# Designed miniproteins, single chains, continued (5), part 92

Each design is a single chain, and the fold is of that chain. pLDDT is the mean over its residues in the fold that is shown.

## One batch from the design tools (miniprotein)

Design m19192
Fold by ESMFold2-Fast:
Structure m19192 (fold): chain A 75 residues (1-75)
Amino acid sequence: MLPKEVQEIVGAKEATDAEVFGRVLEKLYEEGLLDPETREWDLSKTPLAKIVGKDKATTEELVRALAEYIEKHRK
């Protein structure tokens, strides 16, 4: 199963990494958290800050951190 924190974001117990990334990015974009000049996402007020380990991340950093978190905590 996906880690509980990821399940809460995606709304599913199981999903592919691509489906998780798509849903996370869609949610962040809809909440206006992308800085269009720096291409960084403001994660400071989201559960993703704990997963990534920092308040701002690029898409590449966010996707990598999510993939590593899922691999490490998937049961």
Scores: mean pLDDT 78

Design m19193
Fold by ESMFold2-Fast:
Structure m19193 (fold): chain A 99 residues (1-99)
Amino acid sequence: SAMEKILEIMEEMVELLKEMLETDDVLKQIGLTLRIIGLEIDIDEIIKNSDLPKEVVELVEEFKRAARRAALGKLRGNMEEAKKGLEEAEETLKKLKEL
């Protein structure tokens, strides 16, 4: 289903964010960020081609904001923002799985 594909991509994004937070290699951080952006594009295409409930779309947008907060926080050297973004992304994924 469209939902199963979105959940799989979101789980991969969380794992990439965890890897990004654990590395001090700036080139690896950039590479991981580009992979996360690619996965966001994949989610957006699934949503455009699927008739998903508004609640699902809103939670996906919340997740994307949290993921960007985590990635940008890490790239800026702000670990408090990076960790908060990751926590918000994990919580939003949990809410989506409980729908």
Scores: mean pLDDT 90

Design m19194
Fold by ESMFold2-Fast:
Structure m19194 (fold): chain A 78 residues (1-78)
Amino acid sequence: AKEEEIKKLKEELYSILDEIRKRNAVRPLTDEEIDKFIEEYRKKNKNLDLYSVLRLMKNIGNLSPSVLDYFRKLLDKW
């Protein structure tokens, strides 16, 4: 059902945001590394909406903690 799909997507997205945050804490991620993470997530999930959002975050060129926090708040609403 849609409700279960949204819940699953939120859980998976929280996981990927945590991974990105951990890697950014070590050193700034390169564009290639960000692309790889987004692509790997896309292959595991068919949700083009989440993939598009992740691509948008990369295009902003700023996966800073504040951007990640904003995305987390967006997920909480979803």
Scores: mean pLDDT 58

Design m19195
Fold by ESMFold2-Fast:
Structure m19195 (fold): chain A 93 residues (1-93)
Amino acid sequence: LEEEFKKLPKEEQKELLTKWLEELARWIGRQALAYRLREFSEEELQKLEEEARKLLPVVELVQKHKDLLDKEETAKRLKELAAEVQAELAAAE
């Protein structure tokens, strides 16, 4: 994955990192809101751990290449994503 990522043009690398960061933020936001609504069962906690482990390589890539991300734009986008996740959950209930 990292080797393939490094072969991409810089512009594509930025787009991919932004997409991965957004997906991570959405996933984290949904899990945090779910936990606030109810406690996770042992089975749900195990699945959450497995999913988190699968995300570790992506987190490492984002951290390693964070200099490709605009910090101000990224912060703004993360706030927008948090609002979207909250609105989505509210609409479902």
Scores: mean pLDDT 69

Design m19196
Fold by ESMFold2-Fast:
Structure m19196 (fold): chain A 85 residues (1-85)
Amino acid sequence: MEAVVEEAVAEVVAAAAEAGLDPAAVEPLVRRLFEALAAGDEAAAEAAWQELADYLKANLSDEQALAVLGTLLAAAKRLAEALGL
């Protein structure tokens, strides 16, 4: 479980870095979201998603934000499949 979360976090952080974001600023936001999703904590996942989405919107163009969100959704789908969701 933790290894799958770590891989998903690394993939999204790499996409954010490619878009020009600081990996050190993005990693804790992405980690919080995926740890909440893996734990089935819907309230924590919603809060983490709002923080991450607001950060992306503030720091990236709409096109760059959509690209990072696309990678995030793909990683979240793989995490859900790995957890049998």
Scores: mean pLDDT 81

Design m19197
Fold by ESMFold2-Fast:
Structure m19197 (fold): chain A 69 residues (1-69)
Amino acid sequence: SSSDQFQRLMDQLSSSQRQSVITRFSQQFQQMVNQSDSQGISIGSPQYQSMYDQVIQDMVQFAQDVIRS
């Protein structure tokens, strides 16, 4: 899964790279939570899970870019 891929990528990052990814993830996750709340999407719903999967996919891409830098 994208979540498993993200965890594996996090394990490959240096401390400073990991901090950058954690900061980005926190910002993206908070934005997702705010959007789901504004739209009346319940935590744990299929719609919420879809939004979370999108955040994880975006974070996988970002972490890969950080590793290559």
Scores: mean pLDDT 84

Design m19198
Fold by ESMFold2-Fast:
Structure m19198 (fold): chain A 93 residues (1-93)
Amino acid sequence: SVREEFLQAVQDYEAAAKAFYDVLRDPSATLAQLDAAWKDYKAAEERFRRALRRAVEAGVISQEEGDQILAQVDGLTAQLEAEYAAKKAKLEA
């Protein structure tokens, strides 16, 4: 169902964000691991955005709730992108 797909997308997105954060905090992480984790996070974010849109269209969540969630995802992505850039620069030095 759309509801089950949305709940799965929430879990997958949260797992991908945690996995990326775990790489960010790992002092032994390689550039390749960092790049792979960022790619995985972006893929999970795109899947989550699609599932969120479908959930709003199906009436599983309201448009207002969807807009609030999207703003939170945008904020987290901006934060993680900045942390990715900073760690990548450090590993390339």
Scores: mean pLDDT 88

Design m19199
Fold by ESMFold2-Fast:
Formats: structure tokens, sequence, C-alpha cells
Structure m19199 (fold): chain A 101 residues (1-101)
């Protein structure tokens, strides 16, 4: 299910964040903020906003050293709604902010 896919992605990002350097966490937070900005960009279509947010999220996965998340993010893009992508992005931001403490 889409919910199981989101939960698996959150687990992968939590594990990656535990192993990441402070510099990787800061860069990842910056990219997640760009993904949120893309989702809120009223000058773009919903499809364009979803695509840009997904592209930033894939960059986050690469920076954190979680290449296995890339395939699951692509699957969520295909199977999930705009709201599902937004929910995942917000949960990942929470994970990263907790590790910045």
Amino acid sequence: SVEELIERLVELFEEAAKKATPEQIDKAIGLVQKAIDALLDSSLTEEERKQLAVDYLIEVARILGAPEAVELIRKLQEEGSFEDIARLINRILEVLKEKKK
C-alpha cells in the first residue's frame, strides 16, 4: 500500500540520518525545504510541483547515502497522490530536524 511505502521510506531516511554527518544533514534539510517550496509554487502545475519535489527528495536520498530509497520514491511518485508526496516530505523534514539537535 501507499501507506506502507511511506512508512518504509521514513525508516530508510531515519537510518540514513543516524549515519550522516552534520554537513550532510544541513544540506539535506536545505533540499527538503526546496521540495516544500516546489510543492507550494502556484506558478507550476500540480504535476510539475510533484515532479520537482520528487527530484529534490531523490537528491536528499543520494546525499544521505540511501540509494535504495530512490526506487521506492519513484514507486511513490507512480502510485501516490500529490498529498502522499507532501506527507512523506514533511515527515522526512521532521526526521532531519531531530538529528540536527
Scores: mean pLDDT 88

Design m19200
Fold by ESMFold2-Fast:
Structure m19200 (fold): chain A 65 residues (1-65)
Amino acid sequence: VTREVAAALRLIGIGIDYGTGHLVRFEGDTFFVEVDSSLPASEDEIAAMREEAERFGFRLEVRYL
């Protein structure tokens, strides 16, 4: 399993734990969590995802749709 796949699975797990399931895209060295008005993300969820991505050496940014 690649580092990117391992990180993505952990981010998906965080989304499941928060009950949201936001779409996550990987572009270059950055994960983008796509958030629209129908499914808002909490600060806690974003912080948890960012911390986890950083543990794998990736950046995480929020993309509002």
Scores: mean pLDDT 78

Design m19201
Fold by ESMFold2-Fast:
Structure m19201 (fold): chain A 82 residues (1-82)
Amino acid sequence: MAAAIEALARANPEETRAIAEALLANREEALALVRETAADTSPEAFANQVAAGRAAARGLAPHDPALARETLALLDELEAAF
């Protein structure tokens, strides 16, 4: 799964950039949502979503290394907030 997500992100850098930019623009809302839904969210499901996000960021890194680094940092913050 992760390898496929990374490959798709690498093949579609414009779409991946738009998603990453939207996530970063809504950083505080995303952090609040993770905190609010923690009790109702499976830890395994959340870990899989974060892993998918990290794979997409790795696929973006060759095209936009700065945005990829910022996205990975936010994913680490989201994981810590859970």
Scores: mean pLDDT 81

Design m19202
Fold by ESMFold2-Fast:
Structure m19202 (fold): chain A 56 residues (1-56)
Amino acid sequence: TNSEQVIAELEQQAQDLQQEIAELKAAGAASDVIFKKEVELGVVDIKIAVEIVVPK
């Protein structure tokens, strides 16, 4: 079903955001900039959870 593909795409987005957050922290970026990216990651995590509930 399409849910497996959507989950894979969302997991890639989550991985990219995790990497960006790590780079921002290493660069000493402002806490508000880091928080914005962490919120974006949280939204992706919620989307993954929703896709898992949908029948495959």
Scores: mean pLDDT 80

Design m19203
Fold by ESMFold2-Fast:
Structure m19203 (fold): chain A 103 residues (1-103)
Amino acid sequence: SPVVEEIKRILREAYERGGPVAVLETVARLERLIREGRSDPRFSLPVTELDLRIAMRSIMLGELIDGPDAEALRRGLMAYLQALDAGLSIDEALALAVAAARA
């Protein structure tokens, strides 16, 4: 999907500028965009939840970001997804993700 590759590029750029926390904040921002049904001119097509989950999975598998922060991002993204599955807000899920990434 062109959108998945566009998300991966944005997440990698976020990592280069601000490390793991910037990646997690960017994931939460994209989640909000999806839930609000808003378009973003950075994307060739509307972003779906599935597109975001595929890009997140690529990070969790170490396919997009490597080195010492790869494990921190895996912990953060797992905590984020678990929080959303438990019915927590995006802001609550992001807070738990950041805490898990720093552990």
Scores: mean pLDDT 88

Design m19204
Fold by ESMFold2-Fast:
Structure m19204 (fold): chain A 72 residues (1-72)
Amino acid sequence: SAVDRFLATFRTLYGQAKEKSEENALRALEVAARLHPVPRSDVEAVARRAAELIGRPEWAERLRERLLEVLD
């Protein structure tokens, strides 16, 4: 699915970042969203899963906000 491709790409790009910062997570999210667009209805669930996937559940809301911006 597009969601699975998004999450795999996000994890890979964030994993390649030299610094595991929130800013680099947001950059990885933006690239993943442009390559594998997710439906707006899935944004909240996808952002939560992405944050959990990288071990940073506290970033879920910021990832959600960025994902919505990319979809606009």
Scores: mean pLDDT 88

Design m19205
Fold by ESMFold2-Fast:
Structure m19205 (fold): chain A 100 residues (1-100)
Amino acid sequence: SVREKIEKAVKAFREGKYDEARKILSEIDPEEVRALFPELTREQRYVAMAALALHGASDEELRRLFLEAGVPEEMIDSVLKAVRALLPDVADLIEAVYRA
């Protein structure tokens, strides 16, 4: 399931297995992520947003999801730029958003 893939990706990032995490994110169905998004924890939502970005989600969609995840509106442009730049390293994204 998509939830299990998201949880597995979170675990891989926590363990520093970034190549495994990226592979898992590439296998996630973006439509199922969108459906499941409201049920995810904060950490799982950041991983889900990275998966959506990797699968070509628009800046408009990502901005809405960042707002829903509690990212301050004034920080969204910087977070979005970081997501696009850090697609190879989603762990840095998770840490950056938590520290913002």
Scores: mean pLDDT 71

Design m19206
Fold by ESMFold2-Fast:
Structure m19206 (fold): chain A 109 residues (1-109)
Amino acid sequence: SSEQEALQRVLDTLRFMRDLVLEVKEWAEKNNILDKKIYNKVLNKYLTITELTKLAVIHLLELELSDPRLSEQLKALLEKTIEEVKKSKSLDEMIEVLDKAIAEVESLL
């Protein structure tokens, strides 16, 4: 069904984002840059890799919310996930938030 297809797409996107955040974390730790602020030309400000990754994850989740085919339950889950990502203070906390969201979406299958 179209609802199952939308749910599977959201699950695949959450898994992709989770893996991406983990890869960013591993790369940043290996290069000892987790706490370093780097100038971002697009946003015209100095950001840590954690702050930049948080903005990217929020943007991707907001793009998922724009799909009119999403159930109200799935929309509420994504809105809650966005709020929890906004409150996260580290890449590890973002991974925990995404893992929780993945588990919740999997429970709907």
Scores: mean pLDDT 88

Design m19207
Fold by ESMFold2-Fast:
Structure m19207 (fold): chain A 71 residues (1-71)
Amino acid sequence: SSRERWLKDIEEAKERAIELAEKLDDPEAVKRAEQLANEGKEALERGDSRAALQAMIELGKLLQELKEKVA
């Protein structure tokens, strides 16, 4: 289902963001990744596809920011 795929995408993005944040010694980025993933999961649980998509977009932005700092 789309929900199961979206949940998997959120988990994978969270794990990658945390890995990069830990490499950068950025504990605030770790917390942000966890917060965004939780917001996305909560949105999926209540059937709020728009809020879930927004959380995924923000998590993607965080990943891009962290990748740029590592490069």
Scores: mean pLDDT 86

Design m19208
Fold by ESMFold2-Fast:
Structure m19208 (fold): chain A 71 residues (1-71)
Amino acid sequence: AEAAAQAAADARFTPDLLELVRITNKAMEEEPEKKLTLESDRKIYQRVAEEAEKRGLSPEIVAALKAAADA
């Protein structure tokens, strides 16, 4: 089931986007107040942007995450 869902997602999204989802999930797990404040949302976006940049994901994705963190 998970493999089939990943195959369907890969058909519509780039591998970079799938990797971004995994990074985001991990960042959310590491932020204890992720659901409580705008500040926690900003921290999550900052962490995801840094990890995406380190892994060499698309510059457009990194820029969008940095913009979200600054909002």
Scores: mean pLDDT 63

Design m19209
Fold by ESMFold2-Fast:
Formats: C-alpha cells, sequence, structure tokens
Structure m19209 (fold): chain A 74 residues (1-74)
C-alpha cells in the first residue's frame, strides 16, 4: 500500500543518513537509492525493479544483502 511504501522510504532514507559518505563508491549507491525512492514515490514498479537490478550490478551480493537486511529488519 502507499502507507507501507512511505514507511519503507523513511527506513531507507534513515539508513542512507547513517552511512558514512566517505567511501568513493557510496556516491553511486546513494544515487541508486535516490532513484529507488523516486520510483516508490511515483508508484512506478518498473523503475523500482530496474533500480534494484542496477544496484545488484554496482554492488556485491553481500552489500545488497546488508541494505536489504537494514530495510527489512527492525
Amino acid sequence: SAEDRAKLRAEVERFKKTLSPERADLETVFSLIDEFFEALEKQDLDKTLEAIRRLARAMSNEEVDEIMDAVLSE
């Protein structure tokens, strides 16, 4: 639902703010996370899927797993 997407967006944004943006590759990760937010805000599942595929390509499976764990784990 839209409320669940808003909560997910808030959690991802909170996670993004807790990261230390001192790593060179984090700029790419932040850009992809922002695209994920935009897709969720616009309720565009096709863009959300494409953003996830680009994240998987830009990061290792372990990094993707850590982001997913942070988003899904309370």
Scores: mean pLDDT 61

Design m19210
Fold by ESMFold2-Fast:
Structure m19210 (fold): chain A 77 residues (1-77)
Amino acid sequence: LEERAAEITREEVERLAATLSPEAAAATLRIAEILLSGEPDGSTRAHELYASLPADVAEAVHRALGEAQRRAQARLE
C-alpha cells in the first residue's frame, strides 16, 4: 500500500480531477493528498473520508484514483 500510494502522483490526480465535477475533484485531491503524505494512518483516514462521500461522488473518486494508479504504473513500466 505504501508502494501503491507512491505510484499515485499529484500530477496524475490533478489531471484526472480536471475531468470530474467540482465536488468529486475536491474529494479526489483531498484523498490523494492524504495518501501521498505518507503518514502512518493516512490509508485509514483516506478510507474514512471516502466512506463519508455521497455514492456518486465516491464512485467518481474511486475511478479517478484507480486510473491515476494505472497511469503511474504504466510510466514505471
Scores: mean pLDDT 71

Design m19211
Fold by ESMFold2-Fast:
Structure m19211 (fold): chain A 71 residues (1-71)
Amino acid sequence: SREEAIELLRKALELARMLRAPGIEELEEALKAVENGDIESAIEHARKAIELLGDSPVGRTVREALELLES
């Protein structure tokens, strides 16, 4: 659901901030977009965040959120 995707994006953002990971700005924009119902923009920002985060715990959490936004 969108609500589950929002919670995953919030978790990813919190973890990214704790780890000082790249892509924090893209995660913030993805979260704002999904909360405003702009799913297309949220998907674009989430994909950019994944590109910066790679195969990391934060990146995997964002990938799970992205799968929920695309379904």
Scores: mean pLDDT 84

Design m19212
Fold by ESMFold2-Fast:
Structure m19212 (fold): chain A 81 residues (1-81)
Amino acid sequence: LEELKEKALELIEEAKKALEDDPKLVARLDELGERIRKAESEEELEKHLLEAYWFAVDRFEARGDLELAAKIRERVSEIGK
């Protein structure tokens, strides 16, 4: 659980860094990161991780940042295995 949380929070931090120019998106990622930190079960962690994953991928693809979207997909794949 702790290792999975750490990897999930790394994903959130990378997304926040890439979206630093949009404070509303950063605030949403902070909210999702806080939910991940407070997760008390793997099921709860997985739920919040998937929410963060789809939010970040959708936003990066909408901005044309396909490389960043691909990196997030890769990290989510690693976290779940």
Scores: mean pLDDT 71

Design m19213
Fold by ESMFold2-Fast:
Structure m19213 (fold): chain A 106 residues (1-106)
Amino acid sequence: DKELEELFKELKEVLSKPVTSENIEELGQLLGEIVNLVMEKVGLNDEEFKDLVNRAVELLLKLWKEGKISPEEFLELVKKLVEAVANKDKEKIEELIEELEKKLKE
């Protein structure tokens, strides 16, 4: 997907910038665009599933803000989230949330 590839390129560029409130907001907007694009493509309308996706996004942004994750790990976890959403794999998203919560406690 050309649009998804362009969003990932922009995500990588923002992750190379200093951790400022402006850059964190830009990261949040890009993550929102990425997950919404994937959800639209797979016709995902489950509100509980959308809430889990939004929680994973919030946890990723918190890890980035707190300096607890590298740019490379952030990109890998976003790809994992995108694959789980594309496959409508609710259990994989719950597993990812647990992984992210564990990283925040370290």
Scores: mean pLDDT 85

Design m19214
Fold by ESMFold2-Fast:
Structure m19214 (fold): chain A 64 residues (1-64)
Amino acid sequence: EVVTGRATADIYINTEPPLYIKKGDIVEITFDGDTATVKNLNTGEEVTISRTTALAILKDLEVL
C-alpha cells in the first residue's frame, strides 16, 4: 500500500538518520505490515518507521 501526499507543515522525524520534511514537499509512504517507509521525494531521503507513526504523519499530508 502506497500513499503520496504534499506536506501541509514542516515535519521532523526523529530517527537515525533524521528525516526533515518541509511544508510543500512531496512525500511517499509505503506501508509494509507493522512498518512504513517514508520517502521525501524532493530530497530522496527515506526512513523506515512504525505504521502507527506513519499514520500520524499522514494527518499532516494533503493526499494526492
Scores: mean pLDDT 84

Design m19215
Fold by ESMFold2-Fast:
Structure m19215 (fold): chain A 74 residues (1-74)
Amino acid sequence: MWLELETEAAMHVIAAAVYKLIKDYKGAVEHYEKALELLKKALEAAKDNPEMKKILENNIKAIEEEIKKLKEKI
């Protein structure tokens, strides 16, 4: 379950990166926010795997910081 959620989140991160390259910061934020939702669900599903939980928490924090930076450009 969590692996499928992480895969979908990764696809949204790639989409967000593409939007960021073309300076569509609103589109980038929308895709990063979708990735964030999926990663938070994956974190809940991975509760019994402390190593994966740490990786997901780090990824969530990185995306939250990226959203914050991009929202300043909108």
Scores: mean pLDDT 82

Design m19216
Fold by ESMFold2-Fast:
Structure m19216 (fold): chain A 67 residues (1-67)
Amino acid sequence: GLSAEAAAEMARAAALAGNATGAGTAKHIVWGQGDREGGEAAARAALEAGNERAGKDAMTGMQQSAA
């Protein structure tokens, strides 16, 4: 699967892009290409990038997938 570091970088890029074009892009990266650990790293990176909505959405998506 996608490494946690790669997922975090992609989520950070997506969060920055999401601020300009639309939130939630990081969620698709987490769902499509990352494992759970990568998804958690991606959500954290999205929050750190200043897109809290995208980060929280990514975390919620992972939790729903796990249930």
Scores: mean pLDDT 54

Design m19217
Fold by ESMFold2-Fast:
Structure m19217 (fold): chain A 87 residues (1-87)
Amino acid sequence: SINEEIKKELEKVLEEIKKLYEELKKLPDSDIEKKKKITEKSEELYNEALDKIVKNNIKDEEILKLAKEIYELTLKMEAYLKLVENK
């Protein structure tokens, strides 16, 4: 079903953003520009996931939970970037 396809896509997005977050934390604090690009990429992936949910009128609780997890991770990455920039 479309729900199962979208669920698998969001699971892949979550794993990709988790990898980006690990990369973000491993970069030296001096590499602010690279860290910004990583956070921008995570935001792009989240927005693509949201578009799929909205366009397909997804109401599946598991898919919405995945979207929430993705959102919370992108917020955590943005917060990390802001803390590094203000050192």
Scores: mean pLDDT 85

Design m19218
Fold by ESMFold2-Fast:
Structure m19218 (fold): chain A 80 residues (1-80)
Amino acid sequence: MAEKIAEEGKRKGEEAGTIEGAAKAAKEAGEKVGGELAGQIAEGSAMTAGGMSLTSGWSEEESAKVGAEAGAKAAKGMAA
């Protein structure tokens, strides 16, 4: 179930506490949902959202949560 895979990826990304960890979790969730391209899109979404949050003055942990959420949404979108 794509939604549960994306939710698990979001949880793992948040637990990692880093933008890199969030991106890795998003890539894995995307790959499980829609294959390699979906994984790359989810990874890119997580990195972009997390990176923008960090450059806006948020902490790495807060940016990881933002990235994890963006990656999970991208992964769910690839299943739709």
Scores: mean pLDDT 80

Design m19219
Fold by ESMFold2-Fast:
Structure m19219 (fold): chain A 81 residues (1-81)
Amino acid sequence: MALERLKQIAEEIYKLVKEGKFDEAKNLVKKYFGITDEKSINEIIKLLLELYEAWKNGDEEKVERYIQKLFDILKKEKEKK
C-alpha cells in the first residue's frame, strides 16, 4: 500500500472515531486490511489514530514506529489465514 493511501485511511478512521462511528471504523479496517479478528481490528484502529496524530505533528519517529506495528499485526493475521 502506498504511504499516501495509508495516510488517507488513517484520516478517514480518525474522523469516524471522533464522530463516535466505531462500527463504521471497524468495517473500514475489515475492508481495507482484510482483518476479521475483533482484537486485531481494535488494535489497528488504535494504531491508525496514533499514526494520524503523529503525521499531523510531524513526528517522523512515531510515524515509523506505528507503521512497523501496523505491518506486524497485518503479517501475523495473514499467517493465521
Scores: mean pLDDT 79

Design m19220
Fold by ESMFold2-Fast:
Structure m19220 (fold): chain A 55 residues (1-55)
Amino acid sequence: MTVAEAIRLMLPRATDAEVAAIAAAAGVDPNKEVADLSAEERRALEQAIRDFRLA
């Protein structure tokens, strides 16, 4: 499962541009496998998704 796929599962209404913006905010490659993320990258991704939901 890629980072982009994970973001879409959490945010099914997110556009391609929003998915890219969330990945960029987390500092992670949207094409990278979630399993290959470091603990810091996973925390950054979770925070970026949370921040997007609150905006």
Scores: mean pLDDT 83

Design m19221
Fold by ESMFold2-Fast:
Structure m19221 (fold): chain A 81 residues (1-81)
Amino acid sequence: SAKEEILKVTRETAERIFQIQKDANKKIKELNAKAEAGTPKEAEKYKKQAEDIREQTRQEMMELIRENAEKEKEIEEEAKK
């Protein structure tokens, strides 16, 4: 059914988002550790890189959410025909 297809696509999207967050958090943790161990100049560099990864990850997640919403709409429209 359309409802089952939507649930499947939503679960797959949630799993992808979870993995992206997990990978980003690991990289951010490594960069923060380098910032703590480094000089003030290195700390600033690594903190900036960590922030860039956070923003990039946010954008990737938002795109996946938008793509999922579009797929849900397409499935619903197809089911009406």
Scores: mean pLDDT 86

Design m19222
Fold by ESMFold2-Fast:
Structure m19222 (fold): chain A 81 residues (1-81)
Amino acid sequence: MEEERERQEMAAALDRVLATVPEARERMEAAGASEEDWEKFEQLVAALEELKRLIVEKGLPMEEIEKWALEKAKELGLELA
């Protein structure tokens, strides 16, 4: 079942990204990130954690997961970076 494999691969990729969050926080602190930068960063982290929940807990179709991710990226302004 390819969908199950895709779900596992995406969950693993999200785990790798989330594993870099502590290092990213340290880099932001060292760079003197603004309060706005911290708010955006924490919103991004929360979005990644929710995306993982949609994949692992709810088992949504990959098509719906992709749609959710694109909509969340637009909300966070990531497509304009």
Scores: mean pLDDT 75

Design m19223
Fold by ESMFold2-Fast:
Parts: structure tokens; sequence; C-alpha cells
Structure m19223 (fold): chain A 63 residues (1-63)
């Protein structure tokens, strides 16, 4: 996966989370596993120095 593809995928994950979708629903829509969704969120949080997924979604998921 290229950095551009990964960034786009992370953005879609955050957008769907901001809509109130579960990790399983997000995985189904993006054709990935819920575990892969969690891994993408954890990597994004670590890269941005954020402590919670809620903070990540608040900053980037649709606000």
Amino acid sequence: MTLKERDELIRKVLELMAQGKSLEEIGKELNITPEEVEQLLDEAMKALGLKSREELVKRFGGR
C-alpha cells in the first residue's frame, strides 16, 4: 500500500467513525477486516501523538 492510498483509507475510516459507524461496518464498506481498521486508527493516532480514537475522529473525521 502506498502512503497516498493509506492516507485516503484512514480518511475514509475517520469519516465513517464520525458518522457513528462501528469498526465492523467500516471494515465491510472498505472491504477490510475490523482488525485492519483498528490497526489503521492506532497507526494514525501514534503518528499524530494522540491518545484516543475519539480525539482523532474529532480532529479529522468530519470537523
Scores: mean pLDDT 74

Design m19224
Fold by ESMFold2-Fast:
Formats: structure tokens, sequence, C-alpha cells
Structure m19224 (fold): chain A 63 residues (1-63)
């Protein structure tokens, strides 16, 4: 489930485990692509929006 993967990415960022955070972000992006392929466009758009916000925080915290 994409929400669970996003939560794991958030936890990794909180723990400053940027390697795991990057891996969970990649997995979440793959799940978003799969949701789009299944025709679950609204769910994919919502998940992608959350993931983009998370990625902005991830990049900001790496500095």
Amino acid sequence: MVDETIEKAKEAIKNKDFKKASEYIREALQIVDELRAQGKTDEAVEARKKLLELMKEYIKLQK
C-alpha cells in the first residue's frame, strides 16, 4: 500500500537514514505508477502529491 510506504519513508527521514528514505521513495513512486496503470488515477495523483512534498523535505534535510 502506497500510504504505508510513504510512512516508512517519513520514519527513515526522521531517523536521518537517507539511504532507506531514498529506497522507500523509489518504491512509493513505483506503486504510484502501478496505480495509474490500474486506472486508479485519483489515488495515484493524491499519492504522488504527498510524495512530492516528502521529497522536498528530504532534499531540504540533506543540507
Scores: mean pLDDT 79

Design m19225
Fold by ESMFold2-Fast:
Structure m19225 (fold): chain A 83 residues (1-83)
Amino acid sequence: TVTVSVYEGPSLSSGVSEEELRKQMEEFVKRALGTTEPLTRVREEDGVTYYLGSDAGRGPVVEVRVTRKVEDGKVIFEVTLRT
């Protein structure tokens, strides 16, 4: 099963750093997984970040995929869980 969660990030005009964007992205992944545990980042490829994680007791997730997009000057994160 594939589950997709979409999160609105900050406006680019706010001067947010790449480090802060990564931090927010990881928080959205934790929210989608329902976990407070640290994530293991597997790789980054063509604007997509992959994490290894578990679905907080709902079953194992093979990989968590996060895609970052910019729409109307805002950063949008899509978190995809593949079980």
Scores: mean pLDDT 70

Design m19226
Fold by ESMFold2-Fast:
Structure m19226 (fold): chain A 93 residues (1-93)
Amino acid sequence: SALDEIRAVFDEIVRVLSEHLSPEVVEIVRRSFDRTLQEIETHLRNNPVRAALLIGSTGGSVLMMMWVEKVPEEVRLKVQELFDRAVEIALAM
């Protein structure tokens, strides 16, 4: 399902972040992803545009945090591409 594909992309993002951020910060991101997935599953399954917007908003916050935490640009670009992939999956719901 599209939701399972988005979950898999978020799991890949968490794996990437675990190499660059503290476990405490990774846990904050994981909880944010769980909240985003729960909202899509419960309220946005029939609204691809709103699901994509929520993923984009979540991604913007994570990328800003990565920039503040001085994560290398190459890693931020990889995470941006993963969020773009999650947005594409949501729009295809």
Scores: mean pLDDT 90

Design m19227
Fold by ESMFold2-Fast:
Structure m19227 (fold): chain A 63 residues (1-63)
Amino acid sequence: MDVSDRTIVQDIQNATSLDAARAAYQTLRDTYARLKDSLNPASRQVMQDTLDAADAIIRQMAA
């Protein structure tokens, strides 16, 4: 797992507000979009799993 993936997930988990969590998620999504074409298949899967986990956290915070 890439260090950057762990750092972004930590930022989302450590978010003190819904707005902070959404900002971290947007950063993750934008980072994934920029790196998608340069990542190997395993890294793409990790990024997708990370996005799914981050979305679940934000949905929980929004509920």
Scores: mean pLDDT 70

